# Designed miniproteins, single chains, continued (2): the designs that were tried, part 32

Each design is a single chain, and the fold is of that chain. pLDDT is the mean over its residues in the fold that is shown.

## One batch from the design tools (miniprotein)

Design m5084
Fold by ESMFold2-Fast:
Structure m5084 (fold): chain A 87 residues (1-87)
Amino acid sequence: MASKEEVLELLRELAEWYEEQYKKTGDERYKKIAEGLRSLIETLKTLSEEEARELALLALQIMRQEAREHGDEETAAKVEEVLERVE
């Protein structure tokens, strides 16, 4: 089970991945999700380890579903990898 610091680091890496997808595609969807992740990371810093993990898992599940709904299998796989590492 990941520590709070590990959760924050994994979400920062994921935000960077979305920022790179935006640079490659120009799709505003990736930019908005990256900005949302950066805001989430700041919120998680103020929470307990348990609360931060629970909120991160919920956010990752939502992001995985969003990727699947857009047929973005590469993004869905990347989010799934992060989700498994947070659990």
Scores: mean pLDDT 87

Design m5085
Fold by ESMFold2-Fast:
Structure m5085 (fold): chain A 97 residues (1-97)
Amino acid sequence: KEKEGKKLNEKAVELAKKAVEYALKGDVKEAGRLFQKSLDYLSKSLKLGDYEGTKKAAEEMIKILEEALKKIKDPEAIALLKRAIRSLEQIKKEAEK
């Protein structure tokens, strides 16, 4: 379970980084698709019992998204990243229990 959770968390972080690249290019639809996949992987890792790994991945993803918000001016992209941060904060809280 721990090995599978680690791989899912690593994929979640990589997908979040790619989603930010698409958001910066103005491809909000592809960014949204990649963020949804990223959140799905993070949620699956949490269900597998990798609480500490999921918490750390969520914290890293939040940091990536907060840095991206400083560079993005597209209102739709800003709204997408803010929603993703809220979802990550919720997953982080569940992982802390």
Scores: mean pLDDT 84

Design m5086
Fold by ESMFold2-Fast:
Structure m5086 (fold): chain A 61 residues (1-61)
Amino acid sequence: ELTAAKLAEEFGISRATASAILRAYSADPEALHSPGAEKLLAEGLGLSVETARKIIEALKE
C-alpha cells in the first residue's frame, strides 16, 4: 500500500501534495485515467507533468 510519506519521498514532492493525490485517487480512481489527467494533476498541485505521470502509473500498480 502506498502511503503519502512513501509517495512524497519516491517522487520528490511534498507530503501535503502526496496526501492530496492519494485522497483524490481513493475518492475517484477512474478520474486519473481521463485524457489529460496528468496535465490537470500537475497544474492543480504544482507538479511537473512528468512527475504527475509517474505518480499515476505508480497508483495503478
Scores: mean pLDDT 74

Design m5087
Fold by ESMFold2-Fast:
Structure m5087 (fold): chain A 87 residues (1-87)
Amino acid sequence: SMEEQKEEADRLAARIYVLAATQPREEALRRSTALVEAWAARHGVAPEQREALLAAVRELIERYDPSNPEAVNALVRRLAALLEEAV
C-alpha cells in the first residue's frame, strides 16, 4: 500500500540519518549508497529518480551538522519524500 511504502521510505531515510550521525563520512556515504541502490532495484526506480535519490543521500551526508537539527531534519524529510515519489 502507499502507507506501507511511506513507512519503508521513512525508515530508510532514518537509517541513512543514523549512518550520517554515527559513521565517518566515507563509510556513511558508501553504506547509504548501497542501501538506496538496493531499495531502487527492489522498487524498479527509474534512472532519473535514482540519480535524484543518490544526490539527496550525498547532500544529507556532506551537509550533516549535528549543531543544526532543523537543517538535518529537512534533509531527512526531503530524502524520505523523494523515496516515496520514486515508486
Scores: mean pLDDT 86

Design m5088
Fold by ESMFold2-Fast:
Structure m5088 (fold): chain A 88 residues (1-88)
Amino acid sequence: ATTTLTFTESDVEVSAEEGEDGLIKVTATVKVPKSTADNIVSVEATVENGKVVSVETKVLDDGTIVVEITVDAPWVRRKVTVTVTVEN
């Protein structure tokens, strides 16, 4: 069975930078138990008031998940949500 974990910018460590192209680079860092990190099936991102251009995910040995998201969205009024799917 799969379990879905959902995190927003308020739930995790987030840094955001605006590029010259008007795209925003959002880095979300989530710490989960190593057993959860070892069983990750997929990581997806969504954004309100815009669109996701790219998602890159790194899973570290200590259960840290780093998600680098490029969004085409306004600097304000955006809401980025990261969804992690885990096999149980």
Scores: mean pLDDT 73

Design m5089
Fold by ESMFold2-Fast:
Structure m5089 (fold): chain A 73 residues (1-73)
Amino acid sequence: MDVGRQRVRDQAMDLGDRGMRNISDGVRNPDRQQDLVQQGRRDYGRGIGLGASAGPDSRRVMQDRRRQGDRII
């Protein structure tokens, strides 16, 4: 029961973190900007979707991460 929800939350956080790192790396490295930013946006979006599905608390965490992503983008 709780293991399934925790796994979804962990996966959502991992995707969000990977997305944020790729976006940040893309912004700092123009030569790879297109690939890294596009990959980061996809991973971050998937993380938000998974987080929202895990419940109200996860939605709040994903909203905070979205604000961080928008700030880096």
Scores: mean pLDDT 64

Design m5090
Fold by ESMFold2-Fast:
Structure m5090 (fold): chain A 74 residues (1-74)
Amino acid sequence: MSPEEKAEKMLEEFKKKAEEWAKTKSLEEAQRGIVEFVKEMKPIIDQLPEEKAEEYEKELVRIIIETGEKVNAR
């Protein structure tokens, strides 16, 4: 599996987990899960071309913000 395919798969997994955390976890627990997942994903993103790495990083930030907003909206 290429680094780009790994990054895409992990991003989809992160989206699913973030949605679950937004529904079931406290803000602190959701933030902890986010930090751990981003930490695991970073070495894979670092293998991507710079332009692709920036796209994934922007998408991660978007998911993080949306997750926090959804937790706070409960």
Scores: mean pLDDT 81

Design m5091
Fold by ESMFold2-Fast:
Structure m5091 (fold): chain A 92 residues (1-92)
Amino acid sequence: MDNYFGVQAVMFAMLSGRTDKAPDFANEAIKMHKKKPFTMDQFIDALKQKGMITDDQIAKAMKAIRAMSADQLTALMQQAKAYLKKDKKVVK
């Protein structure tokens, strides 16, 4: 399950233009999952409170998500999974 939240976090980092911070986003999602169940809105709020993302980047990601087809979301999820397997910084 930890890797599932990591994948979603990396997808959000890519859509927000913060691919450089994808490991930080994934680690935050994994940390939140270990404490209690959370929603995507709670995750976004946590990132914003920690200064890891701006309102503009959140708006950009949400606009992209709303515009994407199921096939595009599946492709992005596969890219995020590949990123997590390649980048060991997420698993510390």
Scores: mean pLDDT 73

Design m5092
Fold by ESMFold2-Fast:
Structure m5092 (fold): chain A 119 residues (1-119)
Amino acid sequence: MIDEAVQKAIEAVERASDALRDKHPEVAEHLREGVQALKAGDIDKAIEHTRRAAEAAGLEVDTESIKALPEPLRRAYVAGAMAVAAGHAARQSGLTDLYEELSKAVVEVGRALDEARAA
């Protein structure tokens, strides 16, 4: 469940990065770099790009709380945080369908995280 939720979030964030390239190029580039780092297993680089994307979108990310999580929860939280940053930028850009897609990905990741923590 958690791996499937993470994969869906990554795919939604990749779509968002492409769609936001013209309207929010800074957010788009950091989302792109964050996804590439996450796919490469470089979680620290993924966290840093997630923080920069979120800040560019007007959000704050508690990177220390994310770093304190065990794997695979850290990976899932990073994917969810990227989707939140992408969704906020999509909303600001008037990309309503993309925002709804990203919001669904965030909910799925959140549910998978809650289930993993309860186990």
Scores: mean pLDDT 84

Design m5093
Fold by ESMFold2-Fast:
Structure m5093 (fold): chain A 96 residues (1-96)
Amino acid sequence: VDAHLAALRATVEEAIRFINEAASPELQPRAEELNERMRRGVALMASGKDAVDGLGLVLGALLEAQELLSPEAAEKVAELLDRIAAHGSALLAALA
């Protein structure tokens, strides 16, 4: 569990940094809201309760980020989404 949670946290923080760097100045407040949502999702998964809802929050924020960013940046977010989904699914399996 700890290894899966550490990998999930690391990839989410990578996604947060990338989204903040890729977002235009006008989109920064929205990027900040998505970052807080992703961190809340990870916290729910770490608690072991509502972990499915926590993963949903993270993946939902990443899908929304893809719609806000340039096509080139959206491609990188899609790669991060796939990695986060894999780590999140592994963590959910370990919690079951």
Scores: mean pLDDT 81

Design m5094
Fold by ESMFold2-Fast:
Structure m5094 (fold): chain A 95 residues (1-95)
Amino acid sequence: ELPLTEEQLRRAIELGLEAAVAALARGEREGRASAEELERHRAWLLSQLRSEEERERARALYAELVADPEALARRAAEIRREQEELDREYEELLE
C-alpha cells in the first residue's frame, strides 16, 4: 500500500495552507510577529498558490480571520481536528 493516497495528500496540502493563513492572522492580531515578518510570510504563502483565484481566496480568508477572533479560533480548531484525523488515517496505513 502507498503511504498516502492522493486524496489524503491533497487534504494535507489544503490544511497546511489554511493553517498557514490562520497562523499569519493570529500573528497579526496578537502582535507576535513584526510587520516585515508577516509580509515575508504572506509573500511566501501566495507564491505557493497556482492561480490568482487561489491567492484571492487566501487573502479573503486572512482578512476574515484578522477581523473576527471567534472565526480564527473556530478555524484553528477545525484545522487541528482534520490534521488529527489525517494523522490517524496515515498511522493506520503504516500499521
Scores: mean pLDDT 69

Design m5095
Fold by ESMFold2-Fast:
Structure m5095 (fold): chain A 108 residues (1-108)
Amino acid sequence: MQEKLQSLADQVRESGRLLVRHAEEQGVPDEAIELLREYFEKVAEAARRGDIEEIRKTEKELVEKLKEIAKELEETDPEQAERIRRLRDAVKELADGVIDRIQKIQEE
């Protein structure tokens, strides 16, 4: 169990590095980039512990912050607002996938 959760945490950190790099290349605002870095680190650490509740909490906090950023950008940069909304959807999908994998590891 411990080795599988550690492997999952390592995969989350790697996925986070790739997504953050891609978002930076797309010109996503630094505030959103910083939130994504914090999110992936917290989710990786929670995954290492098998802590589903912490993952759900971390996702909710990020989703609310990304909504706030997208709202602020909607009038001045609607293309960036749309990129932030897509990132919100991507982080929700990632959290759901990580939770599903933790549940399967815990059933083994």
Scores: mean pLDDT 84

Design m5096
Fold by ESMFold2-Fast:
Structure m5096 (fold): chain A 65 residues (1-65)
Amino acid sequence: MVEELLERAVRIAEEIKDEFSRGVALVVVGVYAAIARRAETEEEALEYAEEAVREVERIKRKEEE
């Protein structure tokens, strides 16, 4: 579950056409992945993984505007 969400976030980031924005999105996913893997509970890890997806979707939307 958590790993699947993180993989989804990476896939969304990879779809970003601009090299700089894509790089930023991948760094954001990396940070949230590290935090999720250090979370004390599965619920906290899931929240961070979901946040990674939201953040990269936001970056992609700004690129499309």
Scores: mean pLDDT 82

Design m5097
Fold by ESMFold2-Fast:
Structure m5097 (fold): chain A 99 residues (1-99)
Amino acid sequence: SNIVKLIEKAIKFLEETKKRIQDALEQGKVDEARKIALDANKKLSSMLLKLKFAGNEEIQKEVDEILKMLEDSTTKSLEEQLANYDKIIERLKKIKEKA
């Protein structure tokens, strides 16, 4: 139950963050979009660590892989970061189905 709530919160945060980045890009505010992504990556890392500490060994391993994806994405284009957010959402949904 607690694990499910943490996952749902992370999914919702990522979906809302994607919309904020897309809205900024539609307005031509590329620097603002990049700042949103940077701030979101920091907050998401904190949320993922809470999930890691609440979960079993299988959840811990999956969260570590997601954290690595997030770290690797920080130097990539905004389009690649948005694609990585979609991949992270799908991974989180799979963890939720098993929890």
Scores: mean pLDDT 87

Design m5098
Fold by ESMFold2-Fast:
Structure m5098 (fold): chain A 74 residues (1-74)
Amino acid sequence: MDEIMEEIKELLKKYTRFSEEEIEDFVNYLKNTMSEEQLKVFLNLLKKIEKEYGPVALEFYLDLILRDYLKSKE
């Protein structure tokens, strides 16, 4: 679990411009709402996007989902 969350957090920090606080909030949301298997599927999706479509595509995808999460919270 923790290793999966660490990798997701590192990708968010690398490819988004959101604050440390916003990233921690989103990561905690994922941990509380998703099972370990769902988190593995999500991490594998992020890695696949980076590998097949490049860093710009992953940046766009992560920005979109985190922005959507923050709007739903506020």
Scores: mean pLDDT 81

Design m5099
Fold by ESMFold2-Fast:
Structure m5099 (fold): chain A 85 residues (1-85)
Amino acid sequence: TVKSTVTFTASGLEGRVVLFAEGVEDSPVGETDVTVTVTNIPENTTLKVRVLTFDPERGVEVREYEVEVKATEGKDGEILSIRPL
């Protein structure tokens, strides 16, 4: 079974940011740039990534993305597409 790793970065967001990715138990929190790494991705997998932004004046904003990843043995995963949901 082919397994790869892919890294997602959320950037340019204001307020407190929480990044959720399929296969990651602990979600990183930051103010500007937040990165999460997903490991053990099987060949030709679609992952869901969710970005939550918390701002005291604007409230909670949620952005969801569907990411198509191509896994290749011995290499990091290749992002083929990112589609906003």
Scores: mean pLDDT 66

Design m5100
Fold by ESMFold2-Fast:
Structure m5100 (fold): chain A 62 residues (1-62)
Amino acid sequence: DVEALVERYREIYGLDDETEEKLRQLLSALRAGHRAGDGPTPEQLKLAKEIGEKILEADDAR
C-alpha cells in the first residue's frame, strides 16, 4: 500500500509536502512497473536518489 508507506515516512522523517508527493509518485510508478514486469527506469532511480538525500537531510536536522 503506497499511501500507508508514504504516511509512515512522513511521520518518521518529518517530510515536507513536496518530498511526500515525490515519494508517492515514485512508489506508485515503481509499483506499476513491477506489475508490468519492468524494472525501474533511470529517471525513477534519479528521483529515488533525490528523495533519499532529502530524507537524510531531514534526519540530520534532528
Scores: mean pLDDT 72

Design m5101
Fold by ESMFold2-Fast:
Structure m5101 (fold): chain A 75 residues (1-75)
Amino acid sequence: MIVRVVLPDGTVLEFDVSNVAGRIGATLHLIGIAIDRNADYELVLPDGTRFKNPLEAFEAAKEGETLELVLTPRK
């Protein structure tokens, strides 16, 4: 199961979230981006549902769906 994630700069990442290892790998990659940018993060499904836990977002996503990564800068 392939899921796409759109970053704030318009970059699209593709992740295979068919199994737990793939979902964990995708989650850690997105957390790494948030840490690098000193930001809090949420994943948004096409229906507008927001998840602070990316694992739950990937479990709710369907094949080929595009999720949005929302980054909120920490001050």
Scores: mean pLDDT 83

Design m5102
Fold by ESMFold2-Fast:
Structure m5102 (fold): chain A 91 residues (1-91)
Amino acid sequence: MAKKGEELAKKGEELGKKGKGKEGGLLAALGGSYASEAAKQGDLKKAAEAGELAAKAGTIAAKSSKGPLGAAYGTGGAISGIGAAFEGGAK
């Protein structure tokens, strides 16, 4: 679960850097969701790492977006990533 979140976040960051903010934002949001599920399953350290990557990818996608949908997905990815990183950091 965390590994999939990390892979999706990395792809989202790459797409955001290429100016594909909508696609990058969607992948960042999915990455954050997978990171959150990993945290719920006790994979806290990997969930925190994946969450941080999803937050970064979401921020890049939001800045690269030319439309509200890409900005919404980017913001969602950043929020989900931050939430997963926070959960993963809890002991």
Scores: mean pLDDT 70

Design m5103
Fold by ESMFold2-Fast:
Structure m5103 (fold): chain A 86 residues (1-86)
Amino acid sequence: MVTLELEELGIVGEDGRMEFRVTATNSSQGKVTLTIGADGETRDASLISEGEKAEETVVVKNKGDTVTAIAVSDGNILAVASLRAE
């Protein structure tokens, strides 16, 4: 099983960008890829071994933008979480 947690950390920089923390805990059997989507872009952020945890920081351009975290193993989506910047 994979647990995804998203936290809004606040405004960063002079342009009002919003920072988020994404934490993924892999309690499944085997490796899991953490994929993060923000501002219309998607990236593979971390490869997480069984029993391990990954933490990633994401900055979005504007208030109201959404961060989406996806945990994938062997082409199967195991978990999805989303959080909107407020």
Scores: mean pLDDT 79

Design m5104
Fold by ESMFold2-Fast:
Structure m5104 (fold): chain A 80 residues (1-80)
Amino acid sequence: SAERGKELWLKYGAAMHGENGEGGNTNPPAPSLVGLGRAFGREELRRFLRRGAPGLFPSLEGRLSDEEIDALVEYIMTLE
C-alpha cells in the first residue's frame, strides 16, 4: 500500500541519505521523485528501485523484498 511505502521511505530514505553524506535536510533528491510516477510508470519505477538510479538512490535489490519495493512504487505513484 502507499501508506506502507511512505513508512518504508521515511525509514530507508533517511538511511540512504546518511550513506551518501552529512545527512543535512538540504537539496535532497526528494523533489525529483515528484512526477516520476507520471513520467515512468510502475514498471520503470520498480526497475529503478531494484537496480538503482544514479544521483537518486542506490540499488535496493537484495536490500528490500519485492513486496517492499512494490509498496515504495505505490507511494511514489501518489506524488504529483
Scores: mean pLDDT 62

Design m5105
Fold by ESMFold2-Fast:
Structure m5105 (fold): chain A 68 residues (1-68)
Amino acid sequence: GPPPALPQYSAERQQLIQKTVKYMSEVLDGLDPKQAEELSQKFAEAIKNQDMKKLDQIYKEVKKKIKE
């Protein structure tokens, strides 16, 4: 079968991705379609490149956009 994607990441990176995905889904509902697309693409590239610093930046950005 296809290899699992998540076991290829460190535990810290996996947790950061999971938290970002959760907040991303909430934030995207409140964003303009263009902003939502740009944010989603930026997140996808960070995952593809396994860039922890970029993932952390995106996490902080989506967390900041949550109004509660």
Scores: mean pLDDT 71

Design m5106
Fold by ESMFold2-Fast:
Structure m5106 (fold): chain A 55 residues (1-55)
Amino acid sequence: MGVVEAEGSGAATAAAMGAVDGGGRAIAWKHKSVAYAESEEARRLAEEGARQAAA
């Protein structure tokens, strides 16, 4: 793979915010399961670390 695709970060965040932007809370509660909660936490930490390293 030599091409970088910048799709997912912004779209994924927008989708999550859309679902939670009202009555999506109950649905998000179910989707807050094991795998994604752990992956989401890891990504947030990685992004914060990268941001600090860049600064």
Scores: mean pLDDT 55

Design m5107
Fold by ESMFold2-Fast:
Structure m5107 (fold): chain A 79 residues (1-79)
Amino acid sequence: MLSPAERAVLEALAEAGEAGLSRAELRARTGASDATLDRLENVLRLVERDPVTGRYRLTLEGQIELGVRELEAAVKKVT
């Protein structure tokens, strides 16, 4: 499962949409460490950095991960 910090980063990026968030904005909003952001980008591939703006956005895999977590929570409430 994602850590609370990893999940908070994905949720913040989902709220920001196409505009994304900078590394500093993500750290300020979520309290996530540089290591957590590096892991999400380089190991898990759930976020990507725009090479022009330097801002982070959700990958398709990151969007699916958030959607799966919401679906799992809904299913557990009715089962």
Scores: mean pLDDT 75

Design m5108
Fold by ESMFold2-Fast:
Structure m5108 (fold): chain A 98 residues (1-98)
Amino acid sequence: IEEKVQTERAEAQAEGDRIMETTGDPELADKVRQALEDVLGDSASRGRGTQLLGEIRDELAKDPEKAEAAQEASRFLVEADHLGNEVVRLKKKKEEEE
């Protein structure tokens, strides 16, 4: 279980690198990595990560010149939400069994 969480965290980091290559924006890539780290963290960090992902989506939606890069980044943000939800479910199940 913990090994699977670490694997998903590593995959999230790799996806952040891909976003940097696609958008050419290191600040955006860093924000995405930070948001993923927070979403995959504890309950307190999870709220901040979810909020940060929302802010990134709003920023991408405002800039029509970045529409192509925004579309690619949006796919990653949706996947990050799914990863965060899966981590929450796995941790809750482990707590209920102990």
Scores: mean pLDDT 62

Design m5109
Fold by ESMFold2-Fast:
Structure m5109 (fold): chain A 81 residues (1-81)
Amino acid sequence: SMETLEEFFKEVEKIVEEMAKKSENASEEERRKILGEALEKVAELMKKKNITDDKVEREALRMLMLAYQKVLKKQQAEKAA
């Protein structure tokens, strides 16, 4: 249902926020592991909510990657300031 999909993306947003916070003080290797954990959490969430649409999986991946890039750019900007 549309409501289930909306709830899914709200939970993905929370996973993204947790990933970003954990990544703030992490090394490059640690950040890659944290991203991996976030990807696993999204996969488990899809299974829990019985979401099998590959388009939904791609959108969740896009959300994670965009937020990950934003954190990296913000850290780079803060180091340059």
Scores: mean pLDDT 80

Design m5110
Fold by ESMFold2-Fast:
Structure m5110 (fold): chain A 96 residues (1-96)
Amino acid sequence: SLLEKAEEEYIKLYPDVTREVLQRRRAAGLPLPVPLEILYLKLQGKSKEEIADEIVERDLAEGRVVPENREKARQAYIATFDEIDKALEELKKKEQ
């Protein structure tokens, strides 16, 4: 699945996180880590703006972000996307 492919890339970027940690998080009903959710949405072909907007709307709906902080949250997710994109380019250069 696309989610399994996103998890493979996530573990390459964050080698201290094992598949067992991700499995325990899912079993506990915890949300996907934000970088993993970004990787998953990126694999679906979504743009940086679409990904940031989707995560912000979900966080607002679930009460994790207050409406007053919408734009701050959006900018934070855009910055996280750029960090992930840069890290993926560095991984490609290492031929991992």
Scores: mean pLDDT 81

Design m5111
Fold by ESMFold2-Fast:
Order: sequence, then C-alpha cells, then structure tokens
Structure m5111 (fold): chain A 97 residues (1-97)
Amino acid sequence: MEELEEAIEEVRNAKTAEEALKALKKVGEALKTTTDVELMRRAIEAAVEAAERFPKDKEVLKAGLEIVKIVLTRTTDRELILLAIGAALRLIGLELD
C-alpha cells in the first residue's frame, strides 16, 4: 500500500523513459494487492501522464496499458472503469499517432 504511493510518485518524478518504465512496473505489481479506488485512479492518471511525456517509448505505452488492464480486472467502481477506458483510448491514440 505504501509502496504503491511511492511508485506513483516515482512515475511522476521520472526524468527519463527508463525511470518511468521502472516506476510503472512497480505500480503494476503494487496494484495487484490493493482495492483502494483512489490509489487505482492515481495510478491510471500517472500512467497516462508518463505515456504523454514519453509518447514514442513503446515500453512506457505498454506498461501504461498493463496498469489500465490490472485496474479494470480488479475494480467494480463505475467512475474508475470509465476513467480506465478513457485512459486506454488515449494510450492507443498515442501509439497510432
């Protein structure tokens, strides 16, 4: 739980695609042990922000999509599901552009 908040901050503070990717992988692992809707929301927001910051890095985009997938498989919250779908569409749009 504490590790998820720390990993989200690592994503936001990442200066390179490599740093963002390492932090996103930590977020993905920590997400598997949480049911906290607010932390899942912040994780999705951080993943989208990282992908927008490094839009040509395919591994960052792939890690962001994996975070969205983990949240979608672990939540029944309607607003979070809609946020996750919107995030997936934005990430796919970045890959296609």
Scores: mean pLDDT 84

Design m5112
Fold by ESMFold2-Fast:
Parts: sequence; structure tokens; C-alpha cells
Structure m5112 (fold): chain A 74 residues (1-74)
Amino acid sequence: SILDELEELKERLEEILENEELSPLQRANVQAMIDYLETVIELYKQGKLSESVVRKLAEEVEEGIRRLEEEIKA
């Protein structure tokens, strides 16, 4: 389900925050993405966001995670 996809993205970000050596800006960016996903999950659970909107927002977060993972590996 889309809710499971959002929870998976949040778990990936929480693992990065716990296990990776991040700069202060990278840490702030990860925390902002977690907070954003928590808001999106809550609004979706309340029926305030459509699945199509949530899928687009999830894609944007996934791209942000991908960019961050590339920076950490460099």
C-alpha cells in the first residue's frame, strides 16, 4: 500500500540518521524529510490527501534520499 511505502521511506531516513556520520546540514535535512513524511502520513490517514498527491510527494522524498546516499558515499 502507499502507506507502507511512506513508512518504508521514513524507516530508511531514521536508519541514515542513526547509523551514518552526517554533517550538521545533512542531519538537519534528514530530520526535515522525516518530519515532512510524518505530516504526509498523518494527513493521508485522515483522508486529507489523495493517493495520487501522496505518490508524487513520496517520489520527491525518495529522490532526496537517493541524492543524500550518493553524497555520503562520495
Scores: mean pLDDT 85

Design m5113
Fold by ESMFold2-Fast:
Structure m5113 (fold): chain A 83 residues (1-83)
Amino acid sequence: MAAELVRKAAEALREGNVDEAIRYLDQASKAAREELSDEDAGVFDIALAIIKNGARNGDYESAAELAERLAERVQKLIEEKKK
């Protein structure tokens, strides 16, 4: 459930709860390795690193927006593989 965890991270970022957001992003990375191909999981990890950097720098809105877009893309990839 990588997409759901990234969405929860976006919600935490909008609330200014950086520590909770980072925990969700770390859990999402683990889930993505189980749900995605190694190549897709690698791209996902790069996106997570960008979101974490934005969160740590106080760019909560930008980080949350990137997390929402990432969640949408991951959900689409998982749905394509499930069907």
Scores: mean pLDDT 80

Design m5114
Fold by ESMFold2-Fast:
Formats: structure tokens, sequence, C-alpha cells
Structure m5114 (fold): chain A 84 residues (1-84)
């Protein structure tokens, strides 16, 4: 549907902005974009889980980051991004 397409596109923009914010160390901005992506896609979405893992790693919470990577790998063993 058009609404489903718009929701997906908005989510993809927030995922991209979250990644960019993480790459420059702007963790607060990254958190806001990731939170919006969670609202649009759900917390169990593979790309959301990868970005949450990267955010937790950047925040120094290696245990939470590893738990999310392990969950993502268990849900999709072919997800190479979760293993990176």
Amino acid sequence: SMMEYQRRLEAEIHLALGRMSLSVGDLDTAQRHIDRAIALLGPDHPEVQVLLGELYEAQGDTAKAQALRDKAIALDPTNKAARA
C-alpha cells in the first residue's frame, strides 16, 4: 500500500541518518533516529538490531551490543552485517 511504502521510506531515511550520526560520534542524534526507526519498523527488524548494537558499542555497552548481534544472527544466520 502507499502508506506502507511511505512508512518504509521514512524508516530507511532514519536508518541512514542514524548510521551517519554514529559514524561522526553524535550518539544523541543517532539515538533519536534509531528510536524513530524502531517506532516505524519494530525493535526486531534486522537493520534496527544492527544499528542498536552499533549504538550500544559506541556508548561502551559491549554486553548489550553483543546480545543484539547474537539475537540478529540467531534470527538470520546469513546476516553478515550483524557479524561485523
Scores: mean pLDDT 80

Design m5115
Fold by ESMFold2-Fast:
Structure m5115 (fold): chain A 84 residues (1-84)
Amino acid sequence: SPEEQVQQLLAELRRLVEQLREAVRNDASLEEFERLLQQMEQVLLQIGEIMRQHQLPQSLVDELRALLAEAQRIAGEAYAKHLA
């Protein structure tokens, strides 16, 4: 189902967010951050395509928003580290 597809993609997005957090913790290269951000973009494009064609429960939309907010926070931290 579309809901099950989005749940799987959200699980993948959660794993990428955790990898991004690990990359910040371990002072990973800019190239590694860019690789992770590119993978996240691909997952987000797939979720967006499903959402355009199907109504999703608000709970899944809220989960996506929470994950995006967390990813932005971590990316900002990585950016600050790179510019220091």
Scores: mean pLDDT 83

Design m5116
Fold by ESMFold2-Fast:
Structure m5116 (fold): chain A 94 residues (1-94)
Amino acid sequence: SVEEVKQRARDLIAKAFKVIEKLKEKINNTTDLDERQKLGDIYVEAVEKALEILREVTQLMRDLQAGRISVDEAMARLDKLEKEIDEIEKKVNA
């Protein structure tokens, strides 16, 4: 449903910002310079991905409301974006 797409989009945006907050906390608690640099690179990647998610969600909602895409296509795009943020979160936890 369109409402399910909206909820998935809200959850995805919240998830992206939680990953950024986890990275910020790890950077603040890390004293090793090489590890700080590595986490800093992941932080930039996470911020860029969050901005991409915001742009793609905005376009996806416009396309869905205009009938240009189906609910299934919208859910598939959200699933792809969620997998991409999950890969960034894995780097944070490694």
Scores: mean pLDDT 88

Design m5117
Fold by ESMFold2-Fast:
Structure m5117 (fold): chain A 90 residues (1-90)
Amino acid sequence: MTELQKIGIEMHKLVLEFIEYYNDLLEKTTDPAKKAQMKELMDKFSEEVNEIGDKFNEAVENNDLKEAKEQLKKLKELVEKTKKELEKIA
C-alpha cells in the first residue's frame, strides 16, 4: 500500500466517523430550529470536504505526497472545527 493510499483511507475513515458523530447528535436533538442549524452546518461541511477531496485527487494524480498530507491536515482541522460548532448548537 502506498503512502497516498494510506492517506486516502485515513480521510475516508475521518469522514465516516464524523457522519456517525453527527447522526448521534441529530437523534438526540428534538428542537426543529437546532436541527435546521445543524443541517446548514453539515451542508457547508460537505462542500468543504468535496473541495478537499478534489485537491487530494489532484495530488494523487500528480504523485504529490506533500499536498496529499496538507489536504489530510485540512480535513482534520475541518472535522474538529465542525464538531465544536455542532456542540454549541446542541
Scores: mean pLDDT 87

